# Designed miniproteins, single chains, continued (4), part 81

Each design is a single chain, and the fold is of that chain. pLDDT is the mean over its residues in the fold that is shown.

## One batch from the design tools (miniprotein)

Design m14805
Fold by ESMFold2-Fast:
Structure m14805 (fold): chain A 90 residues (1-90)
Amino acid sequence: KVSEAAKKFFKTLLSKFFEVLELDEKEQKDFLLGLKRKYKAPGTSIDEISTHLASLPFEKVKELVELLASVVYPEEEQEKVVEEAKKLLD
């Protein structure tokens, strides 16, 4: 069973990423499709992508978490977000 906390973490981080970049619905769908292809996710919805990312070991998603955190959070908060992801996936 995939951790509900880990699913919520990725869904929240992706939602904030879309909000900060002011991505429209089409741009959000294109980004999620890119994640589906890169991580071999079964679906393209934010819930399906978040669930799939939450099922992967931290090492597989570290680069993505760092990228999303670099956009969403100020520099001083970014390391804490990456550390939270590691704790949720380990």
Scores: mean pLDDT 87

Design m14806
Fold by ESMFold2-Fast:
Structure m14806 (fold): chain A 61 residues (1-61)
Amino acid sequence: AKAVATINANLALTAALAAQQTPLPTAAILATAKSLAATLGIDLSDATIAALIDAASAAAA
């Protein structure tokens, strides 16, 4: 349950990032996401990700 929720949350984060960067070309979105993850050293499996998804969900509401 918790593990599935975390995976789902990470997918939601990816969707939220894509939605926010919708004006950018697909190639630019991919490059930006990769660069940010590498630069920030984010493993994309943390409580911080869940918090970011909550913020994205609130913004999307």
Scores: mean pLDDT 56

Design m14807
Fold by ESMFold2-Fast:
Structure m14807 (fold): chain A 65 residues (1-65)
Amino acid sequence: AKLSGRQLFELLGVPGIFEPLPHLSLAEIGQMTVEEIEAELLRNSPPGQGEALVARLRALLASLP
């Protein structure tokens, strides 16, 4: 599923979460599914760093209503 506006704004508060995605605008990220965002983080991050960012993303989304 796509991120809600609330979920996207909460993610913007996490330092470095979108640092591997400088080629994507916030509007483009807001049109992507969670799975597409996870795939982009994994593709554009060093080994291990992408998995850590995906774990942070999943933990944050699980904490939001």
Scores: mean pLDDT 73

Design m14808
Fold by ESMFold2-Fast:
Structure m14808 (fold): chain A 110 residues (1-110)
Amino acid sequence: MSPEEKAEEIVERAAEEMRRIAQEAADAGVDEATAAAALAEMRRVLGRALAELSEVADDETYVRGWARLLAALADALELMATHAPPALAAELRARAAAARELAAAYEAAA
């Protein structure tokens, strides 16, 4: 498997894991404690994926991988927001919007 194919596999696995975390949170009902736990787990997933990408990816592939991970994080946050009380949903959507803006900036920089 090429370095680019390995990078794609890392990103796809992390994106799917973040989607799973968000879905489990949604199924449990998204309160403050559930959202905090899901965010902490997604932060661990992101940290691991970025460490793995740094081992196999060149700078351009790493930046593109980071953009895709931020987009996946935004999707996960939006999924949790649809199952959260209004105030928490607004906070999660604001975080999702910020992640999407960063994803677009990194995509443009790659």
Scores: mean pLDDT 86

Design m14809
Fold by ESMFold2-Fast:
Structure m14809 (fold): chain A 62 residues (1-62)
Amino acid sequence: SAAALAAQGRALLDEAIALAREGRVEEADHMGKRGYMLLLEAGEEATALALAARLREAISQA
């Protein structure tokens, strides 16, 4: 379902942000891309863009 895809995408991007804050940038980028694609597939474009922006910020601070 779209709701299940959205939940999975959000969880992956949240985990990616946590990994980026730990300096695990390659893993964060890989996981974040998966989460972003799932949110887009679910139709959650605004959430995908917002979480992707937070991930980019976390990576830049690592």
Scores: mean pLDDT 88

Design m14810
Fold by ESMFold2-Fast:
Structure m14810 (fold): chain A 90 residues (1-90)
Amino acid sequence: SVEEELLKELIERLIERLKELEVPQEVIDEMEKLKEKGASLEEIEEFVRKIVKELPEEKALRLLLLYFSLKQDMELALREAERAAEEALE
C-alpha cells in the first residue's frame, strides 16, 4: 500500500516534469495510463527507457536523470522509514 502510493507520486512528478519539458501529449497520456492501472516500478522504468529513444538527447538525458533521482529518493525514503519504524515502534 505505501509502495503503491509512492509509485503514484513518482508518476505524478514525472508527468509534471514531462509537461514542463513540453513533450508530446501522447507521451503524457501514456504516463497517465500507467498511473491509472497502478503500474509497477519495472513497467514505469521500461516506459521511460522506451520514450527516451524518441526524444532529443537533451530531453532524454533530463528525463533519465529525473527518473533515477525520483527512484533513488523513493528507495532511500522506504529504507529510512523501515529503519525508524524498527527503532522507534518496537
Scores: mean pLDDT 81

Design m14811
Fold by ESMFold2-Fast:
Structure m14811 (fold): chain A 82 residues (1-82)
Amino acid sequence: DLLEELQKLAVEIVELLEEAGVLTDEMKDRLAEAISKKVREGKVEELIEKLRETLAKLKELKEQGDTEGMRKLFEEFLEELE
């Protein structure tokens, strides 16, 4: 189920950013809106691939302790989706 995979990836990204202390309510709202838009456009598989790539990069930055890099990467990701 593509929607189940999408939800799991989105949750993992949100949890990772929350643990790092970089997640804001604005970021959560923007992510939810962007996901809803891409789902309506029928671009679920494309969105899943982008979420996977972003999650992998965020995990790498977290291992390095680069909290500002995580914030910047996620902001750029949101702008790309919008």
Scores: mean pLDDT 85

Design m14812
Fold by ESMFold2-Fast:
Structure m14812 (fold): chain A 118 residues (1-118)
Amino acid sequence: MNPVVDAVAAGASLDDLLALLDAQLERLAGPREEARREVSRLYGLPEADIDDELIELARRHLEDLRALVEALKAAGAPPREVQERLLGAVARAKAEFHRLWAERVDAPEGLRRVWAKA
C-alpha cells in the first residue's frame, strides 16, 4: 500500500509527508533492487516487472508530489484540501503506472480493464 496515502488518511503533518517523500526518493536513488521494491510497494506492481523506466517515472511522480506538498504548506492549505489534492495526485500516478505496466507485460485486454477500474 502507498505509505503517503496511509499518512494523509492518518492526518500526518506536511513536514512528516515531506520527510516520508524524501525517504522514498532516497530509496529510488539507491541500488536497483531496492528501487524496484519501493516502486512495487508504492504502486502495487509485481517487483519483477519494474524496469528502469518505471523507476524513473516513480521518481518524477514523487518529485511532483513533494512539490505539491511544499506548495500546500506555503499556501497554508486547510487539511481537507491537502487530503483531496494529495490523494488525487497519488490515484492518478497509480493509474498511469498500472496502464504502463499492463502494456509492458503484454497483459490481456481484460486485465488492463480490471486495473483501469481499480
Scores: mean pLDDT 77

Design m14813
Fold by ESMFold2-Fast:
Structure m14813 (fold): chain A 77 residues (1-77)
Amino acid sequence: MEEELLKAEKELVELVSKLSPEQQKEVLTALEEKLAPLKEKYQNLSEEENEKALPEILPKALEAAKEGIKKAKELLK
């Protein structure tokens, strides 16, 4: 999971680097929408709960990264 997230982040960064500033903002907005539930859950967790929540957080972060990649690819078409 972590390795897949790292690969997705690298692909997202490479795709975003090819976009205009306006298109980059659009990808960022899509990412923020997907990450909003995760950020809300993270802010309400204790430090111990945060470590235990990593297995739940990582799949959702990966899903957000994949959505960003999809958006970036649509803009590059």
Scores: mean pLDDT 74

Design m14814
Fold by ESMFold2-Fast:
Structure m14814 (fold): chain A 82 residues (1-82)
Amino acid sequence: PRLEPLSDEAIDAALEKAREAVTTGFTPAEAVALMLQATIEDLAGRKDRAAELYRLLSEAFRNQGETELAERYEKKADELAA
């Protein structure tokens, strides 16, 4: 399988969608889609974009009371942003 990063316009749209979801909570499908996108960006070498997506996932899970998941994705974002 070939993994391709999103265009700059598409990644900006995904980040905006993720920021909206931080306050409302993700559906399981939205969470999986954003986790998959973060993985694709990381594998494509776009570590800053992947870190942004993982940070937004962490914040959304924290707002839902999923502290363990929030800590996991925050750590992943920190590793990529270093």
Scores: mean pLDDT 72

Design m14815
Fold by ESMFold2-Fast:
Structure m14815 (fold): chain A 110 residues (1-110)
Amino acid sequence: MSPMEQQIERWKRELRRAVDELLARADALTDPARRDTWRELAYDTVLGMALIRAWVLSKDPSVTKEDMEAFAKAVMEVLEEMLPHHPDPERAEKDIKLLEEYFKELIEKK
């Protein structure tokens, strides 16, 4: 694996771990409203992390189109697993679609 492939796999594992730990916290909450708020916060946090990292990678001249595609795939896999846990799945699907459109734009510019 290239150094960048190793870095992407590390970021995927970090996102996965964050998802698992944040969702476990939500599941421990007995109040449904607090649980839903925590699930939304977990989802928004993962989206924000993915967005910032995608932007940083897009500005790095050592990062290839293939690297950006691998990163986008890794992020989408994590988000697809979070989708059933979102209190508003329709909004989550729209957010994922916007993120996919942004990733495609960044990849095209590489």
Scores: mean pLDDT 80

Design m14816
Fold by ESMFold2-Fast:
Structure m14816 (fold): chain A 80 residues (1-80)
Amino acid sequence: TVPVVAEDASEKEQIAALSELLLEAARDDPELRARIERVTRRILESTDPEEFERLVRELGELWGEVIRAHPERVAALQAA
């Protein structure tokens, strides 16, 4: 196994995992799911550090929105 110690490599892996958790919390909210999927795809495809940082902040805003819209699902996932 070759460890990738690139600047954003581990962050992209963590973002993918976070995205899956957010999509699960928003499973019954197709609009929110579409927004999460769009931002996550752009993050994973991004090769520009400035765009990457901006998209990560946008994903953070979506996290807050998921917590407000589906607090019970987020609580269940955080307890798991």
Scores: mean pLDDT 74

Design m14817
Fold by ESMFold2-Fast:
Structure m14817 (fold): chain A 103 residues (1-103)
Amino acid sequence: SELEEKFQEAVSFLRFVAPVELTQSDIDDIRAELEAGADVKEVVIAQLKKLLERYGVSLYEGDPEEALKADPSNASAKATYAIEKLESGASISEVLQELKEII
């Protein structure tokens, strides 16, 4: 179904980008928001920001792309790159491909 496709896209993206593993509660929240008709990109942005706050990871204050080229494990830079690209109008699939090319 379209909802299952959106759910799998959101969860797989967050598992790739997030500085920590998603809990079952995080996964359940994502499904519930999508079932309620929330936009998949907005759900992904909100969930990623929530995960950063929960684990004390701040947004990267420099150029996140250059930081990732220097250290692909830089969780702050990776999450900041994802959030900024999504908020600027890129699709989830576009951001995922760009990140895979950088790291």
Scores: mean pLDDT 87

Design m14818
Fold by ESMFold2-Fast:
Structure m14818 (fold): chain A 86 residues (1-86)
Amino acid sequence: MLSKENIEMIKKVLEMMEKDERIDKEFFEEMKKKIEEGIKNGDLSGIIEVLSEMMDKSVEKNSPEEHINMISETLMAVLKELLAKK
């Protein structure tokens, strides 16, 4: 089960990505749906994969460094939570 703090970090990343005109809206909606299903199902590995894909797309589209850093920090926070549950 994902912590409330990490869920809030993911929501901030989603809000940032939604407002980034460099990111295709269809791609964003697909990633958002996958993250919401991952949160609902407790699939931390699935969330990590989606956040990694979002980071790669943000780099490809030359999104601001601050946006890429926010995705990276969120990815690391979710990864740390996954490792803590072993």
Scores: mean pLDDT 80

Design m14819
Fold by ESMFold2-Fast:
Structure m14819 (fold): chain A 68 residues (1-68)
Amino acid sequence: SASLEKVGKRYVERMEPLLPEKTYSPEELAALEERIKKLDHPQLRALVEAKAPVSVLDTMLRTLESAK
């Protein structure tokens, strides 16, 4: 939805400048996608709709998994 995309874009703008550059293997990317689908969190959905960088998705996923 437009609202989720807007929220996701704002989150990307805040997080991306604060994250160090990280390289991901194809296996790490596949595992990350599976974990995102399994958790199915609104913040992760907003980031996916905003086409967030993988580093932002990974950081948010790890934060949400540790809070669960």
Scores: mean pLDDT 76

Design m14820
Fold by ESMFold2-Fast:
Structure m14820 (fold): chain A 90 residues (1-90)
Amino acid sequence: MKKEEIIKKIREAVDLLAESLDPELAAQYRAAVDEFIKEGWYGGAVAVLFDAAVEAKRRGVLTPEMAQKVIEAAELVDPEMAKRLREALA
């Protein structure tokens, strides 16, 4: 997989989640994702997306589009985590 495509998908997912969360919490998730991307730890970035998506679900703000974007990003980095995400976000 191309590095640029992975980064793009991760950022699309976190941006979509961030639009539906409190600005402070959104900034925290964006900062964590950017830090892992900067370090080249895409698995860490996807783990942050997992946490953010579960938080969005708990708050009742997770849309099917958000879930799909997070799962797409996870599939590029860790297909096993993507399967767990499908179950957790169902």
Scores: mean pLDDT 84

Design m14821
Fold by ESMFold2-Fast:
Structure m14821 (fold): chain A 73 residues (1-73)
Amino acid sequence: NEERERELEAEVIEAFAAMVIAIIRNFKKQHKLSKEAEERLEKLIKRAEAAKTPAEILDIMKEFDKLIKEVEE
């Protein structure tokens, strides 16, 4: 069953990466962002496209959450 968990991890990483990319792109469309914030979001999209581990996705999500708070605060 551990072999199935490894396959599920790969699928979950791909699914989360795609979802994070979609969320970031939608956020960019709905908000008027500074050039710096927009560039940071583009870097997060590129990192999500290259992500191979759950930890990488988690780090991207944490940085995105910080950016949202900075824009809304």
Scores: mean pLDDT 77

Design m14822
Fold by ESMFold2-Fast:
Structure m14822 (fold): chain A 75 residues (1-75)
Amino acid sequence: MSLEELIEKKLEEFKKKLKELLKNKASREEIQEAIEKFKEEIAEEMEKNKFTPEQKKKLSEKLNEILNEFEEERL
């Protein structure tokens, strides 16, 4: 498994987790905590694996897309 595949898998798992939190009517605090923790995990992976600026931008765009979808669903 490549590093990019591993991060992609983590993003998909995170998206699924956010959808489950919405479905279960998790508190705003629980949702924010999950988002913050995931951002920290991704930042650590990027630093550890010396991501290129292009890889960081691509990852940031994917994460922002997930978060924007989540914010729209949250209402």
Scores: mean pLDDT 75

Design m14823
Fold by ESMFold2-Fast:
Structure m14823 (fold): chain A 88 residues (1-88)
Amino acid sequence: MEKEKKIQEAKNKVEESRRELDDALQRAIDTAQEANKKLEEAFKKGDYEKASKEARQRLTDAGNELVDAQRKFRETYKKAKEEIEKLK
């Protein structure tokens, strides 16, 4: 029972970190789509420079969040794999 419970806990942690990664990826996609819409509107109005700077900042922030989530997922996956192997 203890061994099976620890394996399940390790799997649950991987699933949580994967969900965080999927959420960060979705936020990056949504941010890119919103930035594109704002840039298209700015082209029509001739206010591209301001819209471009704001889009760059938002995309950079979303990209950094995605990188952090991916790192956390990789570390959690590696730790879980090592823990499961020790229990075999």
Scores: mean pLDDT 83

Design m14824
Fold by ESMFold2-Fast:
Structure m14824 (fold): chain A 90 residues (1-90)
Amino acid sequence: MKEEEDEIIQKVKDLMDEALKAATRAVREGKPDDEIAKIVSEYMKKAIELIKKGSPEAQEKATQVLIDKMNELQGAVLDARRAREEAAAA
């Protein structure tokens, strides 16, 4: 049971790290906000489906990881947009 909880948490972390890399790449490539939102939404859906398979305790812990990773992703996307604007202005 506890090993399955740790596995779900780790998979959610891995998915959100992939989402962050994909979203920041899309920003750097000049993709429109709609495409970036679609990428993030697809990874979010996969993460939520994994969380739902866990116990209530695993769901609580994995949901907190998801929230923390979403905050990190939003920050990284903003930083990537600023870097792109700075490069365009130089």
Scores: mean pLDDT 81

Design m14825
Fold by ESMFold2-Fast:
Structure m14825 (fold): chain A 64 residues (1-64)
Amino acid sequence: SDELIALVRQTAMDLQEAKSEEEINKVVEESMRRAEEAGLSPEELARFRAVVDTLKRDQLARLE
């Protein structure tokens, strides 16, 4: 739970700094890799994916 919260916060910060769709995709890919390497449960990984997808859509909308 604490690890999941830390990963979400880091991903949100990294996405806010992303200035293009390519940079957003790189942040998403790196964040998903970190979550998998952190040994999160399948349920925590699914929750993290859902949050990251939402944050990605929000950031893409902000760049337009």
Scores: mean pLDDT 84

Design m14826
Fold by ESMFold2-Fast:
Formats: C-alpha cells, sequence, structure tokens
Structure m14826 (fold): chain A 85 residues (1-85)
C-alpha cells in the first residue's frame, strides 16, 4: 500500500512554501504516522517516517506541550521495531 503512503506525502508536500500553523504541524505528524502504517512492511519507509516524527517532536513538543507530537514518535517507533523483526 505504498501508493496510499505516497498520496499522504503529496498532502504533506502541499504545505511546502506556506506559513504553517501549530494545528497544521499536528496534522502533518498524524499523516506521517498514517503513511508509516500503510507501508509498515517497508523498513526504510518506516525508518524515514520515524525520523520525521522525531524531528517534529524535537521542535514542537517543547514549544506546545501537545501530546500528539509525542504519540506520533511512539507510534512510529513501535512500527519500526515491528518492521525490523
Amino acid sequence: KVEEAEKIFEEILSYDGKPLTVEQMKEIADLVVKAAELAKDDVEFVRRAYLDAQSLYNVFYPLTGDERFKEAVEKAKKLLEEAEK
């Protein structure tokens, strides 16, 4: 289901070059996890999604305290651990 994951990345890329709100960044974090779930058997894809979720967490969790950024990292990490087995 890599094609569905690619469509989600197209949605993420549609935000490029626009000022992003915190709400839009939360949406991007959710989309990153959703893409990883759709491509869960692709270790490299899930690894990339985990790194992207970590980047969002490192920037926006200290600024917002919003658990969505932390949940995104935790979900992506679990998917990566399962994909590596």
Scores: mean pLDDT 75

Design m14827
Fold by ESMFold2-Fast:
Structure m14827 (fold): chain A 85 residues (1-85)
Amino acid sequence: SMPQRLIENSKDKELGERLAKLYEEIVELLEQEEVDIEKLIKLVEEIAEIHLEYARKYGNEEERKRVEELVPPILEETIKALKEL
């Protein structure tokens, strides 16, 4: 599965495992009859933080700048879209 490959191929096994668990929680949450939007927003925020942490620890200067430029606006757009549901 995709989450298992993230764990196995991650330079940071702990961050990879945290990321995989967050994706699993999102899938489980989306299977509910009524989706808890507040919880979904928190999970998306945690995923964004993991990507930023990974880039800071393991990314080169260009990769860090790219992640820092792209992740916050994507997160803001995603949260806005989720709040409109």
Scores: mean pLDDT 77

Design m14828
Fold by ESMFold2-Fast:
Structure m14828 (fold): chain A 66 residues (1-66)
Amino acid sequence: SEEEKIRRERELMDEHLRRDPDAPAPLSEETRKVARAIGRTLRALGDAIQEGLASGKAPEPVPIID
C-alpha cells in the first residue's frame, strides 16, 4: 500500500539522517510523485513515437527551418 511505501522510505531516510545528518536528502514524496507523472507522460509520448516508427520504415520528419 501507499502508506507502507511511505513508511519504508521514511525509515530509510531516518536511518540515513541518524548516521549522516549531512547526507544528501532523497527527493521528497511530493517531488517524486511529480517526477513520476512527468515520466509517465514522456513514456506515453515515447510509446506513440515508437508505434509510428514500427508502423513505418522511418518516416522522415518535415524540416521546419530548412
Scores: mean pLDDT 63

Design m14829
Fold by ESMFold2-Fast:
Structure m14829 (fold): chain A 76 residues (1-76)
Amino acid sequence: SSAEAKEHLEKALEHLRKMKEALEKGDIETAEEHAAKAQKHAEKFAAVASEEEKKEAHEKLGKIQEEAAKAYEEVE
């Protein structure tokens, strides 16, 4: 499941970055689409990842999610 975990983590991070970019441009619709996709992939990562993989990814996912949430809150 290492390959599955890696794929979902990469997709979650990619969508979180795109969400932040969309929010910075004021494109709320695109930001919401990427937020939903990021959440879906983060959940799938959590379901298949080992504890070591989760620990390694925790700070990266948490920090980006927090930054994205702050950007979203500023819009709404």
Scores: mean pLDDT 76

Design m14830
Fold by ESMFold2-Fast:
Structure m14830 (fold): chain A 86 residues (1-86)
Amino acid sequence: DPLRKKAEETLNEIYEIHMEEYNLPSLEEARKLIAEYVKFRELLREGYSPEEALELAKKLTDEEIEEFEKEWIEEIEKALAEVESR
C-alpha cells in the first residue's frame, strides 16, 4: 500500500528530526521520548496527576510504543488519503 509506506516513512522522518533536534544518541531514544510524552499527555487527560502520569509514562513497554506508532501511521495515512482525494 503506497499510502501506508509513505505514512511509515513520514513517521520515521519525524523521529530523525527529533533525534537531531534533541541530540539523542539513537532513533530508538527518539521513539521512546515521543511515545512517553504522548502517554504522559493521555494520562493527564484521563485524570491522573502529573507525578502519576510521569511515573506511568516511564513504564511504557516496547509493545505499547508499537501500538502508538500503529495509531500515528494510521492517522498520517488518513491525512495523506484526504489530500490525495482532494
Scores: mean pLDDT 80

Design m14831
Fold by ESMFold2-Fast:
Structure m14831 (fold): chain A 95 residues (1-95)
Amino acid sequence: MVEIESEEDVDSQAILDDAKETSPSPEEFVARLVLQTQLDGELEKIEEKDGMVTLTFINEKTKTKITVTAPKELAEILLKVVKELKEKGTLEEFP
């Protein structure tokens, strides 16, 4: 059974484990995370707490809410990568 609505740690950790195994560098780690989650959703909420940033994304196609909690540095890199991919239209190639 996979109920991810209230399990932020499980969702984030599963994605992080896969990305960490494949990509040892921080930049590739972030890129792998974006590809793994298919973050073509809209950023709804950003919360900062004690150097940690919680990002909430809504996937319009599935109406799924994805919550990612990461250190501020990693969250900033993730946001930049997502923005760049959206501007290039790369995410639009995955219908």
Scores: mean pLDDT 57

Design m14832
Fold by ESMFold2-Fast:
Structure m14832 (fold): chain A 95 residues (1-95)
Amino acid sequence: MTLTLRLTPLQLNGVITLMRQVLIHKKKGITLSDNQIDSMARLLETRYGLPADDAKQVMKTLLTQSVEQIEQQLKTLEERLRSAVPGSLVEVTIT
C-alpha cells in the first residue's frame, strides 16, 4: 500500500521519529498493542502537527512494512528532511 503526503519539515521529522520507534519494535519481534499504536498516532498529531487521518494512515502503513522496507524508507526520508526548505511542504511517499 502506497501513501503520499505533503508534510512540513516538522511533520516529516515526526514521521521519521515514529518510523524509528516502529523499526526498533519490529527488530525485537515485539507486536505493538492498539494502545501503543494510538499513542504513537497521538504523538504525530499533538507534537508534530499531523492531521488525525494522516497520522492514522502513517501508522497503518508502517505496521504493514518489513524491517528492510522501513530501513530503506528512513534513508530516503532523512535525505528529504536534510534538503527541506523551512516553510515549504515536502512530498513524501511511504510504501
Scores: mean pLDDT 81

Design m14833
Fold by ESMFold2-Fast:
Formats: sequence, structure tokens, C-alpha cells
Structure m14833 (fold): chain A 72 residues (1-72)
Amino acid sequence: SEYLEEAEERIRELAATLSPEDQATLEALWRGLREALEEMAKNNGYDEEYIKEEVEGILEVLEDVAEQLRKE
């Protein structure tokens, strides 16, 4: 999915601003959420519009997580 690939690039950019430990944490969270979303979409036959909406929500949450990690 183009939306998932674009989101992964954004997460990599966010992770690059963090310590190595926090980068690993953020990337692990994204990986888990991405896998769960792909599995749910596949099992329920959801389209790219569903993936786009869910990705936007996930990115908002992970951007907040990255900001919190950066303050530590």
C-alpha cells in the first residue's frame, strides 16, 4: 500500500530525531500496528480508503509518542 510506505518513511524520519533506544521503541510500535492493520484489512477485505484513514490515526498517535520520547 502506498499509504503504508509513505507512513513508514515518516516514521523513519521521526525515529531519526530520537536516541537509538527510543528509535527502536517507536519503530517496534509502528511495526506492530502496521502488521495488525494489514492483517485486519486482509481478513475483512478492507480497501485502500480504510487503510488511509487508519494510517492517519496511527501517525497522529506515533507523532505524539515520538514527542514524548524526545522529552525524556
Scores: mean pLDDT 80

Design m14834
Fold by ESMFold2-Fast:
Structure m14834 (fold): chain A 100 residues (1-100)
Amino acid sequence: SMLDELTKSLKEFIEKIIKYLEELSKDPSLSEEQKEKFKEAAERLREILEKLEKGELSPLEAVEETIKILEELKPYIPEESTLFIDQLKTLKEALEKLEK
């Protein structure tokens, strides 16, 4: 179904964001405070992904929670956070159209 395709795209996109943040958390040029923020955000996103896979979060709820985490990261990665949020908002609009 179109919902299954959008849910798959959402899962793949969240996994991409997690990997990006995990790489930043290991960057020796960043402060320990910045690395901890990226590590914490990646862990929160993994929890969203696990709940989405278990059906404990709807795809729409998972998008909204992911956007919230990325908004919190804007002071550290403003360009990348804005890009990811814009892509997630497009996916959110598509999901909302399927829910009436």
Scores: mean pLDDT 87

Design m14835
Fold by ESMFold2-Fast:
Structure m14835 (fold): chain A 86 residues (1-86)
Amino acid sequence: MTVDDGIAFGSTLVFLSNIPGVRIEIEGRRIIITYEPSPEVEAAIAAAIEELRAIPGIEVEVEGNRVTITLTGSDEAIDALMKGLK
């Protein structure tokens, strides 16, 4: 994962955090996204998942209205994520 990948990841998280009914929680190396089910939010989440899956070192798991993102690549991936979140 590069710094640019981390900025893309951070931008996607910021985008998701601005959607009404979306909640983001950071638990160590996992980012947990919970949302109220609606067609509009589900479409936005689906698009964001597609973008996130393109980023190396990121695993995305979807269970109902909960999305779990796991940083698997390296400490560099975590550092890039933290620099992307402003």
Scores: mean pLDDT 71

Design m14836
Fold by ESMFold2-Fast:
Structure m14836 (fold): chain A 92 residues (1-92)
Amino acid sequence: MSAMQQLDALLGKTHLQLTALKSEAEQAIKNNSPQSVIDQIQKEIEDVAADSIAQLKALAEKYNVPEEVLQLAIDAVQQRKDDILGEIKELL
């Protein structure tokens, strides 16, 4: 179904973006970058997750996606964001 394909594509794109930002944060920490640089990357991670959730909500409204399906997709984005931010904090 086209709606599910669009949700899956958005989740995949979000996963790749968040993974790239995690790698950027790990490199910044390894290079002894200032905390302000790490803070900026963490903000970008939060912004990517927020933008993804907004897009998921817009797709769900457009295609009348069940609330349960939308919530699972939102939870997946939130969980990935939280996991990455937790891993970054563990490195500090």
Scores: mean pLDDT 87

Design m14837
Fold by ESMFold2-Fast:
Structure m14837 (fold): chain A 74 residues (1-74)
Amino acid sequence: SKEVKEKALEVIKEKAEESEDEFTKVLLEYMYKELQNAKSIEEIIKALEELRKTLSGKRKEVLDEVIKELRKIY
């Protein structure tokens, strides 16, 4: 639903604002903008899971937390 998608995007935005790592912040802000046109929360989660595969350490951990929060609303 539109409401579920909007909530998912808000979680991404909030995590971007909370991020102390500039790379992670910029990356999440970029994803927030790109995923505005996603058709479902499933598409949003899939995009983040693909991004997660390219990351390591603390950056991967932050993305895992975002995905976990999104799965709670899906």
Scores: mean pLDDT 83

Design m14838
Fold by ESMFold2-Fast:
Structure m14838 (fold): chain A 91 residues (1-91)
Amino acid sequence: DPPPLSDKEAAKLAAEYVEKAIEALKKGDIEKAIRYLEEAGYALALSSMRDPDLQRASEYVGNAIDAAKKGDIEKALEYAEKALKYAKRAS
């Protein structure tokens, strides 16, 4: 069966959510940032997950969520920015 989102649609939606998460992290709104990262991860999961750039974006979204939950905001930002880079490559 075809995936619910095309890889390009999933990449664009994930990129928008990751950008919002980065803004929230920079403002210290960690709860909001985690919600946006979870939405980005969900969007990526609705793709084919066959694109290596989408797989890397998904890994970095997960790492960003884990870092944010641990209070490591510097690492959360680093991982979120890497997730954004790979999502933009796939879009």
Scores: mean pLDDT 88

